# Designed miniproteins, single chains, continued (2), part 89

Each design is a single chain, and the fold is of that chain. pLDDT is the mean over its residues in the fold that is shown.

## One batch from the design tools (miniprotein)

Design m7069
Fold by ESMFold2-Fast:
Structure m7069 (fold): chain A 118 residues (1-118)
Amino acid sequence: MLETLRRVRALMQRATELSREALELLRNGAPDEEVIELVREVRRLYVETVLLLLQFPPRSPLEQEVLNLAIEALVLSQRALRAIRNGDREEARRLIEEVIRLNEQAIRLLDETIEQLS
């Protein structure tokens, strides 16, 4: 459990870093292909995060909230990919900013959960 939560935290931190990079590429007018590659990687990290969390039933409201936030971030990252492919860079920017916000909230809850288990 504790090792799994630490791994989930590392995946979410990496997803935040890549999401921030994708956001900067969008703001700087980088090609859609470069943004798409980063957002696909973010989506893959959230898929891994959700699968890891689903291996163990949530034992606390904090663990359930982390799972809920990870699922929401996964859905929003998929919507961001569609927005980029449709040429709606403003919608993609807004969705990626929301993914970053949800991820930062999930990391804070993970840190609290890890501290309680340590």
Scores: mean pLDDT 85

Design m7070
Fold by ESMFold2-Fast:
Structure m7070 (fold): chain A 91 residues (1-91)
Amino acid sequence: ASRRLIIYVREDEELSDEKLAELIAEVERLLAARGETLDAVEVVKTDLPIEELAERVVEDLLAGNIVVVSDELAEEVVEVAKEKAEKLYAE
């Protein structure tokens, strides 16, 4: 199956070309090990509050997308997104 990668960064954050290429290569390698392919990559700049961003991340994951959050956002968004995803899977 084909997958889409969505990368969330802060509006004022710079994502280097090197870091972006490394993330894409890692995701492609993980997908290839499963017999899957990466069809699209989207970089989303956002100033959304952590709670609203976490909700978008959960929605993207439920839609079958692969989601990466920048290092600046990772600790807060991943924690909130995990809690929301666990509640959805518990139903």
Scores: mean pLDDT 72

Design m7071
Fold by ESMFold2-Fast:
Structure m7071 (fold): chain A 86 residues (1-86)
Amino acid sequence: TLTTDVTTSPAGRLRQGKVIAQDVLSRMSSGGLITDDQGRTMVNWLVNDDVDSIISQLTAWYNRNSTSNPQIAADLQTAIDLFNRG
C-alpha cells in the first residue's frame, strides 16, 4: 500500500518500490505469467539493489501485460516509477 510518508524520500521510494515489486512478482508467479527462473532472478536483483536490472525487467513485464492484465501492468508501472525516483 502506498502512503505519502514512504514516497517523500529516495530511501522511502526504494523500499516501497521493492514492496510493490514483490507483491506483483507473487501475483504474476501465481498467475503463471512468469517462470521460476524469472522469479528467482528478480528476487536476486531486489536483494542486491540492482535497480537498472529491476527497472528493465519490470518494464518488459509491463509491455507484455499492458493489454491482457491491466491491473498487473498498473502495479508494475507504479514500481518502475518508484525505482526511477529512488
Scores: mean pLDDT 78

Design m7072
Fold by ESMFold2-Fast:
Structure m7072 (fold): chain A 100 residues (1-100)
Amino acid sequence: SAAVAALEAELEALLLEIGKLLKEQGYPISDEEMRDLARALARLGARLAAQTGQPLEDVRDGAVKSLQALIEAAKQGKAKEVKELLEEAREQALAALAAA
């Protein structure tokens, strides 16, 4: 849907910013992997909104806040930990979408 596409684009922008910070510190994640994660998170966010009856905007606000916290952690030199969290999140998101 248009709302899910808008969420995907916003999450992609934040994840690509995280990716640049990770690359600068020697812990790269590819732009394609970040785009895949954004798509997976947007789809899971839409599913969560549908299951809970929450507005998608509320789910979006939570996701954006979480990614902004990861940007802050990466800026503080925690790039390795941020990369490990994102790789785990990607694996879990793809598994959740495959199971649904």
Scores: mean pLDDT 87

Design m7073
Fold by ESMFold2-Fast:
Structure m7073 (fold): chain A 92 residues (1-92)
Amino acid sequence: SMGAELVARARAELDEALAAGRSYVEIVREARERYLTTPDEEERRIAKMIIQGAGLRAREEYEQGRISKEELDEVVEIARELDLRELEEAAR
């Protein structure tokens, strides 16, 4: 159940960042940097979950006309890059 605790932490961190007025692009760029630079596997998993959660919310916000297509496209590109990295590692 360590996975459930990491999901709860990632959700809380995403919610706090949004409540602080950070954009989806700022959140996923910071989470991507955290994912690429942290030596801690749990921190990498949290960063991934933040990117995935932000991607889902950004899509919903775009459909409601609250963010630009340019912002959504950058969020989607970061999430896609992360998914491709996992597929490449699974194929090794």
Scores: mean pLDDT 83

Design m7074
Fold by ESMFold2-Fast:
Structure m7074 (fold): chain A 85 residues (1-85)
Amino acid sequence: PLEETRKVLEKVAEVVKKHGFDKDLMDEAMRKAMQELKLTPEARRLALNAYTAFYGLLTGDEVLLEIAKQDPEAYKIAKEAVEKL
């Protein structure tokens, strides 16, 4: 679940690098990556939590960041993805 989730967030980060911050493109990249990698329900939950953290880190949304910090693994994956920008 961790490695597959990292790959999903890397694909989202690639979209941000190429197109800038575009929520619709980011959401589509997330949906498509989760579907193509055929994530288990557990990995999908982790990926969605990591995406919430990633979005919070990019926007500075304090509410999303508080929620994201409740899943330390997801938060770490999101932070790693942001650092690759």
Scores: mean pLDDT 82

Design m7075
Fold by ESMFold2-Fast:
Structure m7075 (fold): chain A 86 residues (1-86)
Amino acid sequence: MIKERVKKFMEKLAELAKKMTSDKSNVEKVREEARKLYKELLKDIPEEELLKLLQEIVGELQKKDEDKAIDIQLGAGLALGEIHGY
């Protein structure tokens, strides 16, 4: 299911954000990995739907695990910034 794939993507973003925080030498590798994961999702999921699902899942995570939601938002910022020039 699409929502399951988005959840897995968000879990990977949180993991990548933690790696970046622990070792700054990994920042470029983390950005590239995050961009690859996002581009793979865009092959199967329209961007509008993907962004809506990301916002929905982050909202639910903020209620259960605030730190994880922050990590996911950081990882998403890295991926989207590289793709959209922000």
Scores: mean pLDDT 68

Design m7076
Fold by ESMFold2-Fast:
Structure m7076 (fold): chain A 104 residues (1-104)
Amino acid sequence: MTYEEILERLTKAEEEGKELGRNRDLEKIEEIRDQLLEAQARVAEADSALFAALANTPPTPEALARLLWRHAPSLSPETLADALALAELRVKLEAAVKTLQELK
């Protein structure tokens, strides 16, 4: 997977989050929160150091894509997929919540 592919996926997740926020799909946002907790547990169990690095990285597509791309060569495909899924959920949730707050 290239840096550009990771960044594109995370950017799409951010756009989807903004759309959820605009539509005020609270049920879908709650589902994303539940998926996020499951993804966090999975990544933490597989690679606690990677999980800590992800948790301390701003939930922006660019920051998370750079982190994942730097670690990608040393990760199993399964762990990379789980970490990317976690990053997508974090970006999507952040964008949805921020958009909801901006609509006040």
Scores: mean pLDDT 86

Design m7077
Fold by ESMFold2-Fast:
Structure m7077 (fold): chain A 60 residues (1-60)
Amino acid sequence: MEEQQKLLDDARRKLDAGESVLVDDDTPEELKQRIREIARERGFGVLDRSQIAPPEPAPA
């Protein structure tokens, strides 16, 4: 619960610094949506790892 809030706060700080925010598979979808909304308002884009494809996918 607080963990998600910390991630959100971190993302806001990065956006304020003018840096791109990366979301991982570990990031819950609710958090992703919130971050995307904030980034959109600031005029920044959120890089979704799911769309970029992971560097080493496990076939397991």
Scores: mean pLDDT 64

Design m7078
Fold by ESMFold2-Fast:
Structure m7078 (fold): chain A 87 residues (1-87)
Amino acid sequence: SKLEEERKKLIEKIEKLAKENGAVILNGDAVKRATDAVRDLLAQGASRQDMFDTAKKILVDAGMSKDQAERTAKAIVDEVLAEAAKE
């Protein structure tokens, strides 16, 4: 579907940004889950802080270090917000 194609492209961009900022992506499914959760929270009108904290928790629970999870969560939130601002 169109939404699945857009989600795939968004996740690919997030993984690239996270790697460029020094994150090692060992679990792509965790990044997908965190991205989906952030998009759901944005649709509910959640704050940037709530989106960041939720993404970070998902990534830490999936086995990422705190530092890697913070870098990856930032990339997820920044990219989701940037994409939503164009929609």
Scores: mean pLDDT 77

Design m7079
Fold by ESMFold2-Fast:
Structure m7079 (fold): chain A 60 residues (1-60)
Amino acid sequence: MKTVTLSRRLPADATPEEVEAALQELIDEAKRKYPDAVIVSSGVLRVGDELVVRVTFEVP
């Protein structure tokens, strides 16, 4: 079992809709690359003048 994290950076002024779209894109990418993956966490972190959208999942 391995833990994998995917992330995407957005401007700090990104709208909630843009953040949600980026999060969904990462979830879709995770499922595409790792069909058996289980998503264990997702979230958005502000780092300076950027937002970092992250999805963490486990693969068998």
Scores: mean pLDDT 81

Design m7080
Fold by ESMFold2-Fast:
Structure m7080 (fold): chain A 79 residues (1-79)
Amino acid sequence: EVEENLKKIEELKREAERKAEEAEKDPSLAEAAEIFRGTAKRLGELLDLAKKNPEYAQAERDAAEALFENAKAAYESLK
């Protein structure tokens, strides 16, 4: 369902934004903050693409989930 896919991408974008804001409070996590900020921006782009091309919404959701998982892994590696 297209709306479910769009909602999932939006949720991931909001989570990435929250993680970026939390990381920005700690100067030692500046690189992690940049990763999540960039991820949130890219998730917004994927959300816009899915809205314009509903037939690809599932593919955009899959890409969004992979992108967010990669961002979390990169953050963990910077500890």
Scores: mean pLDDT 81

Design m7081
Fold by ESMFold2-Fast:
Structure m7081 (fold): chain A 89 residues (1-89)
Amino acid sequence: MEETEENIEAVLKAALEALEELAEKYPEAREVLEEGKKRIEEASKVSLQALADAISETLHRIAELLGEEVALETRDKIVLKLQEELEKL
């Protein structure tokens, strides 16, 4: 049971860090990224699936606003940060 909570926390941290870095590079996307962060934080309180869905939805909005390339790059950053967090567990 603890493992699921640790996994949720690792995914949440990875996603929030990646979105914060993106907001610094693209201030025009800041509002969309802040809304995404809020949805991701709320979803993390529900389930791992809800968290994954919130991240996917946020990446879709990034693709619409900044282009698919930026969305894919952001997804890759989340995956890399997640791998780093899981190695600490």
Scores: mean pLDDT 81

Design m7082
Fold by ESMFold2-Fast:
Structure m7082 (fold): chain A 70 residues (1-70)
Amino acid sequence: SSMEKQKEINELVIKKIREKLESKNPEAAKILIKGLTTGESPSKEEQEILEKYKEIIKEIEKEILEELKK
């Protein structure tokens, strides 16, 4: 079902955020997970934090796409 697939994708995304970002900046990880789980847009201050980790976020996106191909 579409809900089961979305749950699996969300769990994978959260896992990768924690693995790659939480150890470097737990606040940035919380902001990104909050956006994913609640649908809330990040504030201006939160956006500035995420921008600092843009390269890591791109790496997370790549790894998620690779896992989804399996």
Scores: mean pLDDT 79

Design m7083
Fold by ESMFold2-Fast:
Structure m7083 (fold): chain A 80 residues (1-80)
Amino acid sequence: SSNVQELQKQRQKVNKEIEQVNVKIDQITAQIEQVKKTEKDKQQLKKKIKELVLEESELTAKRMLLYIQKKILDGQIKSL
């Protein structure tokens, strides 16, 4: 049915967004490690790490919401 097709499209979109968020989190984790190894100024190190950790936290929260959306969509598809 068209309803199943629309839910499947929404699930595919959420899955792609989860993959994109995972890539961004991995990139930020790598940037944090690089900054820790290369930044010799303690004040700049602290500032850069705080900014990256905040961005990582925002992406982690977004990923959590996307997993909740995926679970709801999976439940709706199974109920059809």
Scores: mean pLDDT 89

Design m7084
Fold by ESMFold2-Fast:
Formats: sequence, structure tokens, C-alpha cells
Structure m7084 (fold): chain A 68 residues (1-68)
Amino acid sequence: MVEEVQRAAGRVQAFLSDPERAEEALALSERNSDEEVLDWILDAAVAAGAISQAEADALRAWYREHVL
């Protein structure tokens, strides 16, 4: 569980290392809540095949309980 979340977070970090994706996330963060930006990042990462839907769900749950 914890290892799965950490691995998924690392893959999301790698996904956001693309300058185009990083700029999209930054632009969204200026106009949207942290929860909305998180949902967009996770959905985009799943669509790109960077993480699975289960990993996205685990990351979303972790952020809601500990950060959001």
C-alpha cells in the first residue's frame, strides 16, 4: 500500500518532468483548487499510461487524508 503510493508518486513526478505537461499543471494551479489540479494530473497520467487507475485512486485518497 505505502510502497504502491510512493511508486505511483514517482511515476507521476516523471510524467510531470515533461515541460509541456508541467506548464499545463502550473497554469491550472493559478485558476483552480489543489483538488482540481490533482484530479487533472492523475487523470492525464492514467490516460498517458504513466500510472494505473488503481494507483491514481490510491494517490487521490492519500492526498485527501493527509494533504487536502
Scores: mean pLDDT 73

Design m7085
Fold by ESMFold2-Fast:
Structure m7085 (fold): chain A 86 residues (1-86)
Amino acid sequence: MILELIEEGGEKVLKAAEEAGLSEEELEWIREGIEEVKRLAEEKGLEAAIEEARRRFASSDERESIRGGAGLSALMPAVKALVGLP
């Protein structure tokens, strides 16, 4: 199911972020991004959800690099898992 694929990817992102020691505010931002991707999957389908995941998590590479490069490094394997979801 589309939602289960997104949820599994999202759990990997959150686990990697927690293990990296990201703040609760940063974890909340990640949770919000995952929920938005789930919403798009339900409303517009899997293709739209994948594109939104890429926009949010792949492009946040540049934004997070400005605020905290260590946290970004820990998130990258999980972000790639999310954007690589079929």
Scores: mean pLDDT 62

Design m7086
Fold by ESMFold2-Fast:
Structure m7086 (fold): chain A 85 residues (1-85)
Amino acid sequence: REELLELARKTNPDLAKILEAPQFTVEALKGTKFYEAAKGISELTGEDLEGAARVVVIMGLTPAAIELANGDPEKARELLREALA
């Protein structure tokens, strides 16, 4: 979590704000571009806002998780899972 948070602070401050929350919540997304994207996906697909928000955050964090995992797909998966816990 901390490693991914440090990288997010350098690359995407909106993602860093989301990761600083004690638990993943839609409220942590408010005021970020990820909240706007989640609303758009929810409206387009009929997905609930929380589900859409999780998808958008996963998409945003995937490049950072791949970099930190340094070619280990299991480590990348665990970093993303921990970030959304």
Scores: mean pLDDT 73

Design m7087
Fold by ESMFold2-Fast:
Structure m7087 (fold): chain A 95 residues (1-95)
Amino acid sequence: SEALAEELERQMAEEIEELGDLLSPEEKERLRDLTRRAVELLRKGDYEEFRRVMYEIVGRLIEAEAPVLGVDVEALKEKARQLLDALIARLKAEE
């Protein structure tokens, strides 16, 4: 939905700002481009491409925080993928 697309765009803008110096200028630009692509795919209902782009976004965000998290980065990535899969299944069921 448009509301979900707007929320994703807003949340990602806030996340990039909060991470600040943990992200290089190039990585910030990449995340903004990926977010724009994800929002466009969500509006189109292309959920499989949306999944691939979201997996890349969450993986990059987790990697950016990895030096300060002190957590199992691979376990966190797996949990993020599972949550995304559940969200996408729900979105598909609503169509």
Scores: mean pLDDT 80

Design m7088
Fold by ESMFold2-Fast:
Structure m7088 (fold): chain A 68 residues (1-68)
Amino acid sequence: MAEKAREIAERAENVTSDEEYQKVLEELAKLTGIKVEDIKLAMENGGKTLAQLARVIALGLEDAEARR
């Protein structure tokens, strides 16, 4: 759900610990069906932060939901 991806993006921006960062990564992985390792690779290759990647995913999910 695009809404959940946006919430994950907001949490990613406010992450202050490695434990919380890992939790946000796992939540995003569960939402998208993408492995945590693949999410990290996408951030590295795209030069995006976790929050930026989550926002891109939210936009993609919103677009997919609009296609009927």
Scores: mean pLDDT 74

Design m7089
Fold by ESMFold2-Fast:
Order: structure tokens, then sequence, then C-alpha cells
Structure m7089 (fold): chain A 81 residues (1-81)
């Protein structure tokens, strides 16, 4: 089950996928902000502002999109969190 595999991998390697997400966002935006600055801002804002579940949902969605999953498959993966 690919959805269970994605959720498990994201939960076990959260920091890795968080870095990958922000690196991709910087590339897409053509921002001059460094990856380290973006990660520091996120960690500061996430601490007490975003639930662990909310962060996992974002990372699972990101990973599933990169693997070419449909919107329906992404919804199924999110339901496994």
Amino acid sequence: DINKKIVKEVKENKEKYLKELYEEMIEISKSDVSLEEVLEIHKKNAKGKLSEEAILRVLVTFKANKLGLSDEEIKEALDLI
C-alpha cells in the first residue's frame, strides 16, 4: 500500500522531507532567501503554532505529489495520519 508507505516514511524522516519541501519552494519562487533562513523561520513559527499533525499532512501531500499521485490518492494518504 503506497499510501501507508508514504505516511510511514514521512513520519520517520520528517526533517529530511521538510528540507526537501523548502528547497523546492525556494527554487520555484526564485527567492534569494537561503534554505537555512527559511527552515529557521519555519521551526520558530511551528513551535507551538502548528500541530505535529498539520506538519505531517503538508509533508505527506508534498511527497505524494512528487510521486504523481492523484488528488483522491492524496486524500486517502492524509486519512492515514
Scores: mean pLDDT 68

Design m7090
Fold by ESMFold2-Fast:
Structure m7090 (fold): chain A 83 residues (1-83)
Amino acid sequence: DFQESDLPEEVRKKLREIEKRMKELAKGMPLDMPMAEAMARILRELGFDEAAEAVLRGAREGKPLEGLREATKIIIEKIREEL
């Protein structure tokens, strides 16, 4: 189970920044290709290029939720590896 509280403070701060930017972007908008491209841009700016690619891939294949799940997994794995 993914628990934000189980992560170091610096990691939690980065995740909260990502969450805030994603929430602002997704406010009232559907998960379509323009949304996926905007989310991918934010992820790349934060250094999660592989997660950005997963989001775009999922959207292009008509599986946006699968893309988001894969991106979340990549982000968490990368953060844990950087520790």
Scores: mean pLDDT 70

Design m7091
Fold by ESMFold2-Fast:
Structure m7091 (fold): chain A 100 residues (1-100)
Amino acid sequence: MEETFAVFVHKSKLHLKEELAKKRSLDEVIAALPDDLSLVLIRSEKELPLAKDADIAVVRGDLVELFKEKYPEYELVTEFRDEARPLTDEGIELIVAAVK
């Protein structure tokens, strides 16, 4: 419910920074994602390797400093607190399915 997320964009995709900075929820970020771009959700240290070949990373707030250390090629765009609902396994599966 009270999870904060940070949106990072790979330096090669900085043209997305302005558009993504306007987004206020994870759902809005996903809906704005072009079909040729990959988005990964980083909720745990185990998921950090998923960002290696991604264009956009949505990182849980407690992992932001570790993410910055591992992936200096990413730039922080915005931070938001999603609505007062937990990110469910179903929602996570839908995000992963979108990152084909």
Scores: mean pLDDT 68

Design m7092
Fold by ESMFold2-Fast:
Structure m7092 (fold): chain A 69 residues (1-69)
Amino acid sequence: MGTITLTPRDAEGNPLGEPVTVPSEDGVGIQQALLDLFARHPEAVSVDVVHTDDDGRTQTSVALRPEVL
């Protein structure tokens, strides 16, 4: 089974706090972890999302904090 590792970052790209790891098949857990990280780190502008597949291959994407109007 794959895993997702979430690392919050500030506007300068510095990591904020401890990375969170959740199973890749737990979509609700992934969403909850993302929301919790943004709530707990108000200075975070992004969360690095590292997906590790069953074959050990990693793929990185970024979740951005929604723009406030």
Scores: mean pLDDT 78

Design m7093
Fold by ESMFold2-Fast:
Structure m7093 (fold): chain A 128 residues (1-128)
Amino acid sequence: MSLEEMKEKAIKEVKERFKDLSPEVQELAISYVEAIIDVYEREKDPVLRLFLIAEVVRSAIEHFAKLGLEDEAIKLVEIVTKFVKENLSPEEFERFKALLKRIVDLLAERGVISPETAERIKKVIEEN
């Protein structure tokens, strides 16, 4: 799949999942998904790529939580988890899930997201 096709698919999925939200919130979600695709395309070191993708996801969760959009943060994590599953090796995907669960636990410990949101995000990661 070309970079353009990957971005078009991701934009379409965000618009479908966030259709009932403001255009500004949709564009915010699109910007985070595009940043993840850009990391995937440009970063060739598998370890650094994984950490950079996880860092973009952490930033997105914090941003959406600050806006009171924790349910939308969960939807965004689902979109990204599916993208990683489809485009990375099974071994890289398992490492990604482990890293993201640790990030989610740290965000809950710091009071950035609720413990309930953290458990819901971890469930989404495990079920994908």
Scores: mean pLDDT 86

Design m7094
Fold by ESMFold2-Fast:
Structure m7094 (fold): chain A 62 residues (1-62)
Amino acid sequence: LAEEVKEIVKKGLSLEEIDERIEELREREAKASGGEALELGIAIGLLGIIRGIKLIIERNEK
């Protein structure tokens, strides 16, 4: 799970790609329980932060 997030960050994904990954993880979280749901929630949270940072960078480029 942490390695999946690392790979996403290293690849330099677009906002659209990050949104798609968040949706995939949300679907997995809905089907998960216990610790698996917690791990997926953390991954979603981290991708949300990365998305926010990319959005700020995009705005500053203007």
Scores: mean pLDDT 73

Design m7095
Fold by ESMFold2-Fast:
Structure m7095 (fold): chain A 83 residues (1-83)
Amino acid sequence: AEPSAEDAAELEAILAKITLPSQEEVDALMAAARPAYAAAKTAEEKAEVLAEATRRALLAAGASEEEAERAARIVREHALRAA
């Protein structure tokens, strides 16, 4: 399932306000998340790993804690609905 149009618009607005990290920085963040994602046994654990990776990436890109938390919540809810 896709995120809702409202959730997608909120994520787009957050992303528009920040400088995206370099591809190398994104790859490093994803590499750090891969062992936890692979070790996750439930859809809920996998959703939490994806949400935390999203939060970390946005904070690294200069997003506020509030913006990172909102994006992480949207990612978590989307992952749980897709499960």
Scores: mean pLDDT 68

Design m7096
Fold by ESMFold2-Fast:
Structure m7096 (fold): chain A 81 residues (1-81)
Amino acid sequence: MEELLKEAIKLVKESIEAVQAGDRDRAIELLTKAAEVFEKAGLPSIALALRHIAERVRAGADPDEIIKNLKSIIKILEKKL
């Protein structure tokens, strides 16, 4: 279970880098993959939140707001490890 959480956090961090680089397609791919790992880890609420963030990225939401939301999720999750 801890290995799945570490993998999912890594994917979220990579999605932040993709958003910062302006690579929306890569960010959506990484967020979707992270959501699948969180579902497998038994965290469906976090998975749903990441899927909603991916949809916001697709809709052209402000990159700074997306990055802030993702960093907040990482901070909460890292405290559990």
Scores: mean pLDDT 84

Design m7097
Fold by ESMFold2-Fast:
Structure m7097 (fold): chain A 75 residues (1-75)
Amino acid sequence: SAAHEEAAREAAREAAAGRPVVGGEGAREAAERAAELGAPVSPEAREALARGAELAGGIGTESLGEALAGIATGD
């Protein structure tokens, strides 16, 4: 989905710039927090964070988690 692509692109961009990306634990907390709250985030953001669990099973969890954290804190 577009949200997953955006998350992956954020992680890739940070890595390419040589900047440290926010750790996976923080990203997981952000995803859980967003899901629990529901209201403060857009429906697209909630679905993207929820779907992150599926992608983590098949790809690098660190990159996905860090990208999601970047999206959550990028505002």
Scores: mean pLDDT 47

Design m7098
Fold by ESMFold2-Fast:
Structure m7098 (fold): chain A 57 residues (1-57)
Amino acid sequence: EEEREARIDATADALTANAVASLKDQGITYTPEQVAAMRERIRAALRAFEEEDEARK
């Protein structure tokens, strides 16, 4: 629901920012398009994980 989507979005944003920062420290710079794609992949994975966790409960 709305709280879950907001939490997924916030987590995806945080994970994407951390990944980009770590990669930049290693000399790897992503384009804005690549960063957006990474965020969407992370968001989709988090959503699937939440749906699987709900099915267990």
Scores: mean pLDDT 77

Design m7099
Fold by ESMFold2-Fast:
Structure m7099 (fold): chain A 55 residues (1-55)
Amino acid sequence: SAVEESLATLEAILSTLSPAQRRIWADWLIEEVERSDLPEEVKALMIAHLRRLAA
């Protein structure tokens, strides 16, 4: 799906960053997702993935 492809692309990009940079970008992306008009189910999935990448 487009959501899965977008998440895979984000994970690939974030994996090239240092852990500190990855945390900063993940936190920013979480805020953007929360402000978006995406369905709540999609927001929850994206936020869960971003939190995992930030850990």
Scores: mean pLDDT 78

Design m7100
Fold by ESMFold2-Fast:
Structure m7100 (fold): chain A 100 residues (1-100)
Amino acid sequence: SRREVLAEGLRRIADALEERAPRVAELLREAARLLLEGASLEEVETVLGVAELYAAVNRDREVLEVVTRVSELVRRVFAGEISEEELRERLEELVEELEE
């Protein structure tokens, strides 16, 4: 399902960010758990909003950009505007950018 693809992608992004932004990584893992538990868009967006605030306060523009793109993907998944294949590709691109 798109939620399972998104949750796995968020966990991979969190793993890539663990050393650089441990609080953001923790919040991305929380968002992944919420997605798998069937949480609403509002609940997931709230957690991602906190991740954006941590990135902004730490002045990490690259991490903020990643979280912002993740939030966009979450909205597209809930709106039914993205296929599983496109979602996989976009999440893989984000992981590759963070892993070099």
Scores: mean pLDDT 87

Design m7101
Fold by ESMFold2-Fast:
Structure m7101 (fold): chain A 61 residues (1-61)
Amino acid sequence: GPEEAARRAAEAAAGGGPAAASALAGWKFYVDGMDLETAARAGARASGGPESAARAGALLG
């Protein structure tokens, strides 16, 4: 759910590395007008990090 996604995004950001990069990239693509799933895939591809982290970042801003 949204709370779990928020917690995972926060943990990814705190941990740094590819997961944090993925979360930020996914958020950026989503606010730039991509749909959620496209933003998640684009964020993961751009960062080399997990798609789940990119999706969490997109959902939470």
Scores: mean pLDDT 74

Design m7102
Fold by ESMFold2-Fast:
Formats: C-alpha cells, sequence, structure tokens
Structure m7102 (fold): chain A 94 residues (1-94)
C-alpha cells in the first residue's frame, strides 16, 4: 500500500541520514533528508510516480557513492531505495 511504502521510505531515509552522520558525509545526510520528504509525499498520495522516479535516482546515487567509498552497507541501502522507488512507480499505475 502507499501508506506502507511511504513509511518504509521514511524509515530508509532515517537510516541513510544516520549513516551519513556516523560517517560525517553531508551527501548521505542530504539524501536521507530528501528520502524522508519523498516518503511523506507518498504517504499523502502526492505525485507518487514522480516521487518513485526520484527514489530510484537517489538510490542509484547511493549505490555509486557506496561503491566509490568501498562501503557495502551504503550499497545495500541504495539498492533498497531503488526497490522502494520501483514499487512506488508500479503502485502509481494501479
Amino acid sequence: SLEELGREAIELGREVLAFGEENNDPGYIEVGRRLIELGKRILRGENVEQAGEELVRLGQELVELGKQAGLPEAVELGEKVIELGERAIELSKK
């Protein structure tokens, strides 16, 4: 459901934000905050397809950053964000 997906996006955003704070990386902190914002939009049913597309893009950025930094945990977080974005896009078509 949109409610479940939005809550999952907010939770992942909090995990990304915490990861960024622990690693003193402003890029992860900003991405985490953006994920929380997108999750709140999905909860409201606002522009769900566009929010899903932004989640996929942010997840791809996290995967790339994690690979460059040699941080498998960041790669895993990015992959989860991509999956949520794909689910949001699919739900927007129903």
Scores: mean pLDDT 84

Design m7103
Fold by ESMFold2-Fast:
Structure m7103 (fold): chain A 88 residues (1-88)
Amino acid sequence: MRAEREREAERRREEIRRKLRELGISDEQIEEQERVAREIAELLRLIGEQVDLELQKRKAEEAGDKKRVEELEKEIEEIRKRIEELLK
């Protein structure tokens, strides 16, 4: 929500557009690539969250916290389903 983050995100998008144009990609293709980039970024975010949850689960298993392991398994399964939905 910080204004600086919003400005940085917009600047990043503008720089990506500029780089794509320099590579000879049309404005129409840039729009398509920005859409694909957003989809890939969301997928990477979910995969990253899944990895973090898997690491937390390993720590909980080492600590013998069975309840925490079960909670993390449920969260991991939810993320897996969200990833599958994005690929459809």
Scores: mean pLDDT 77

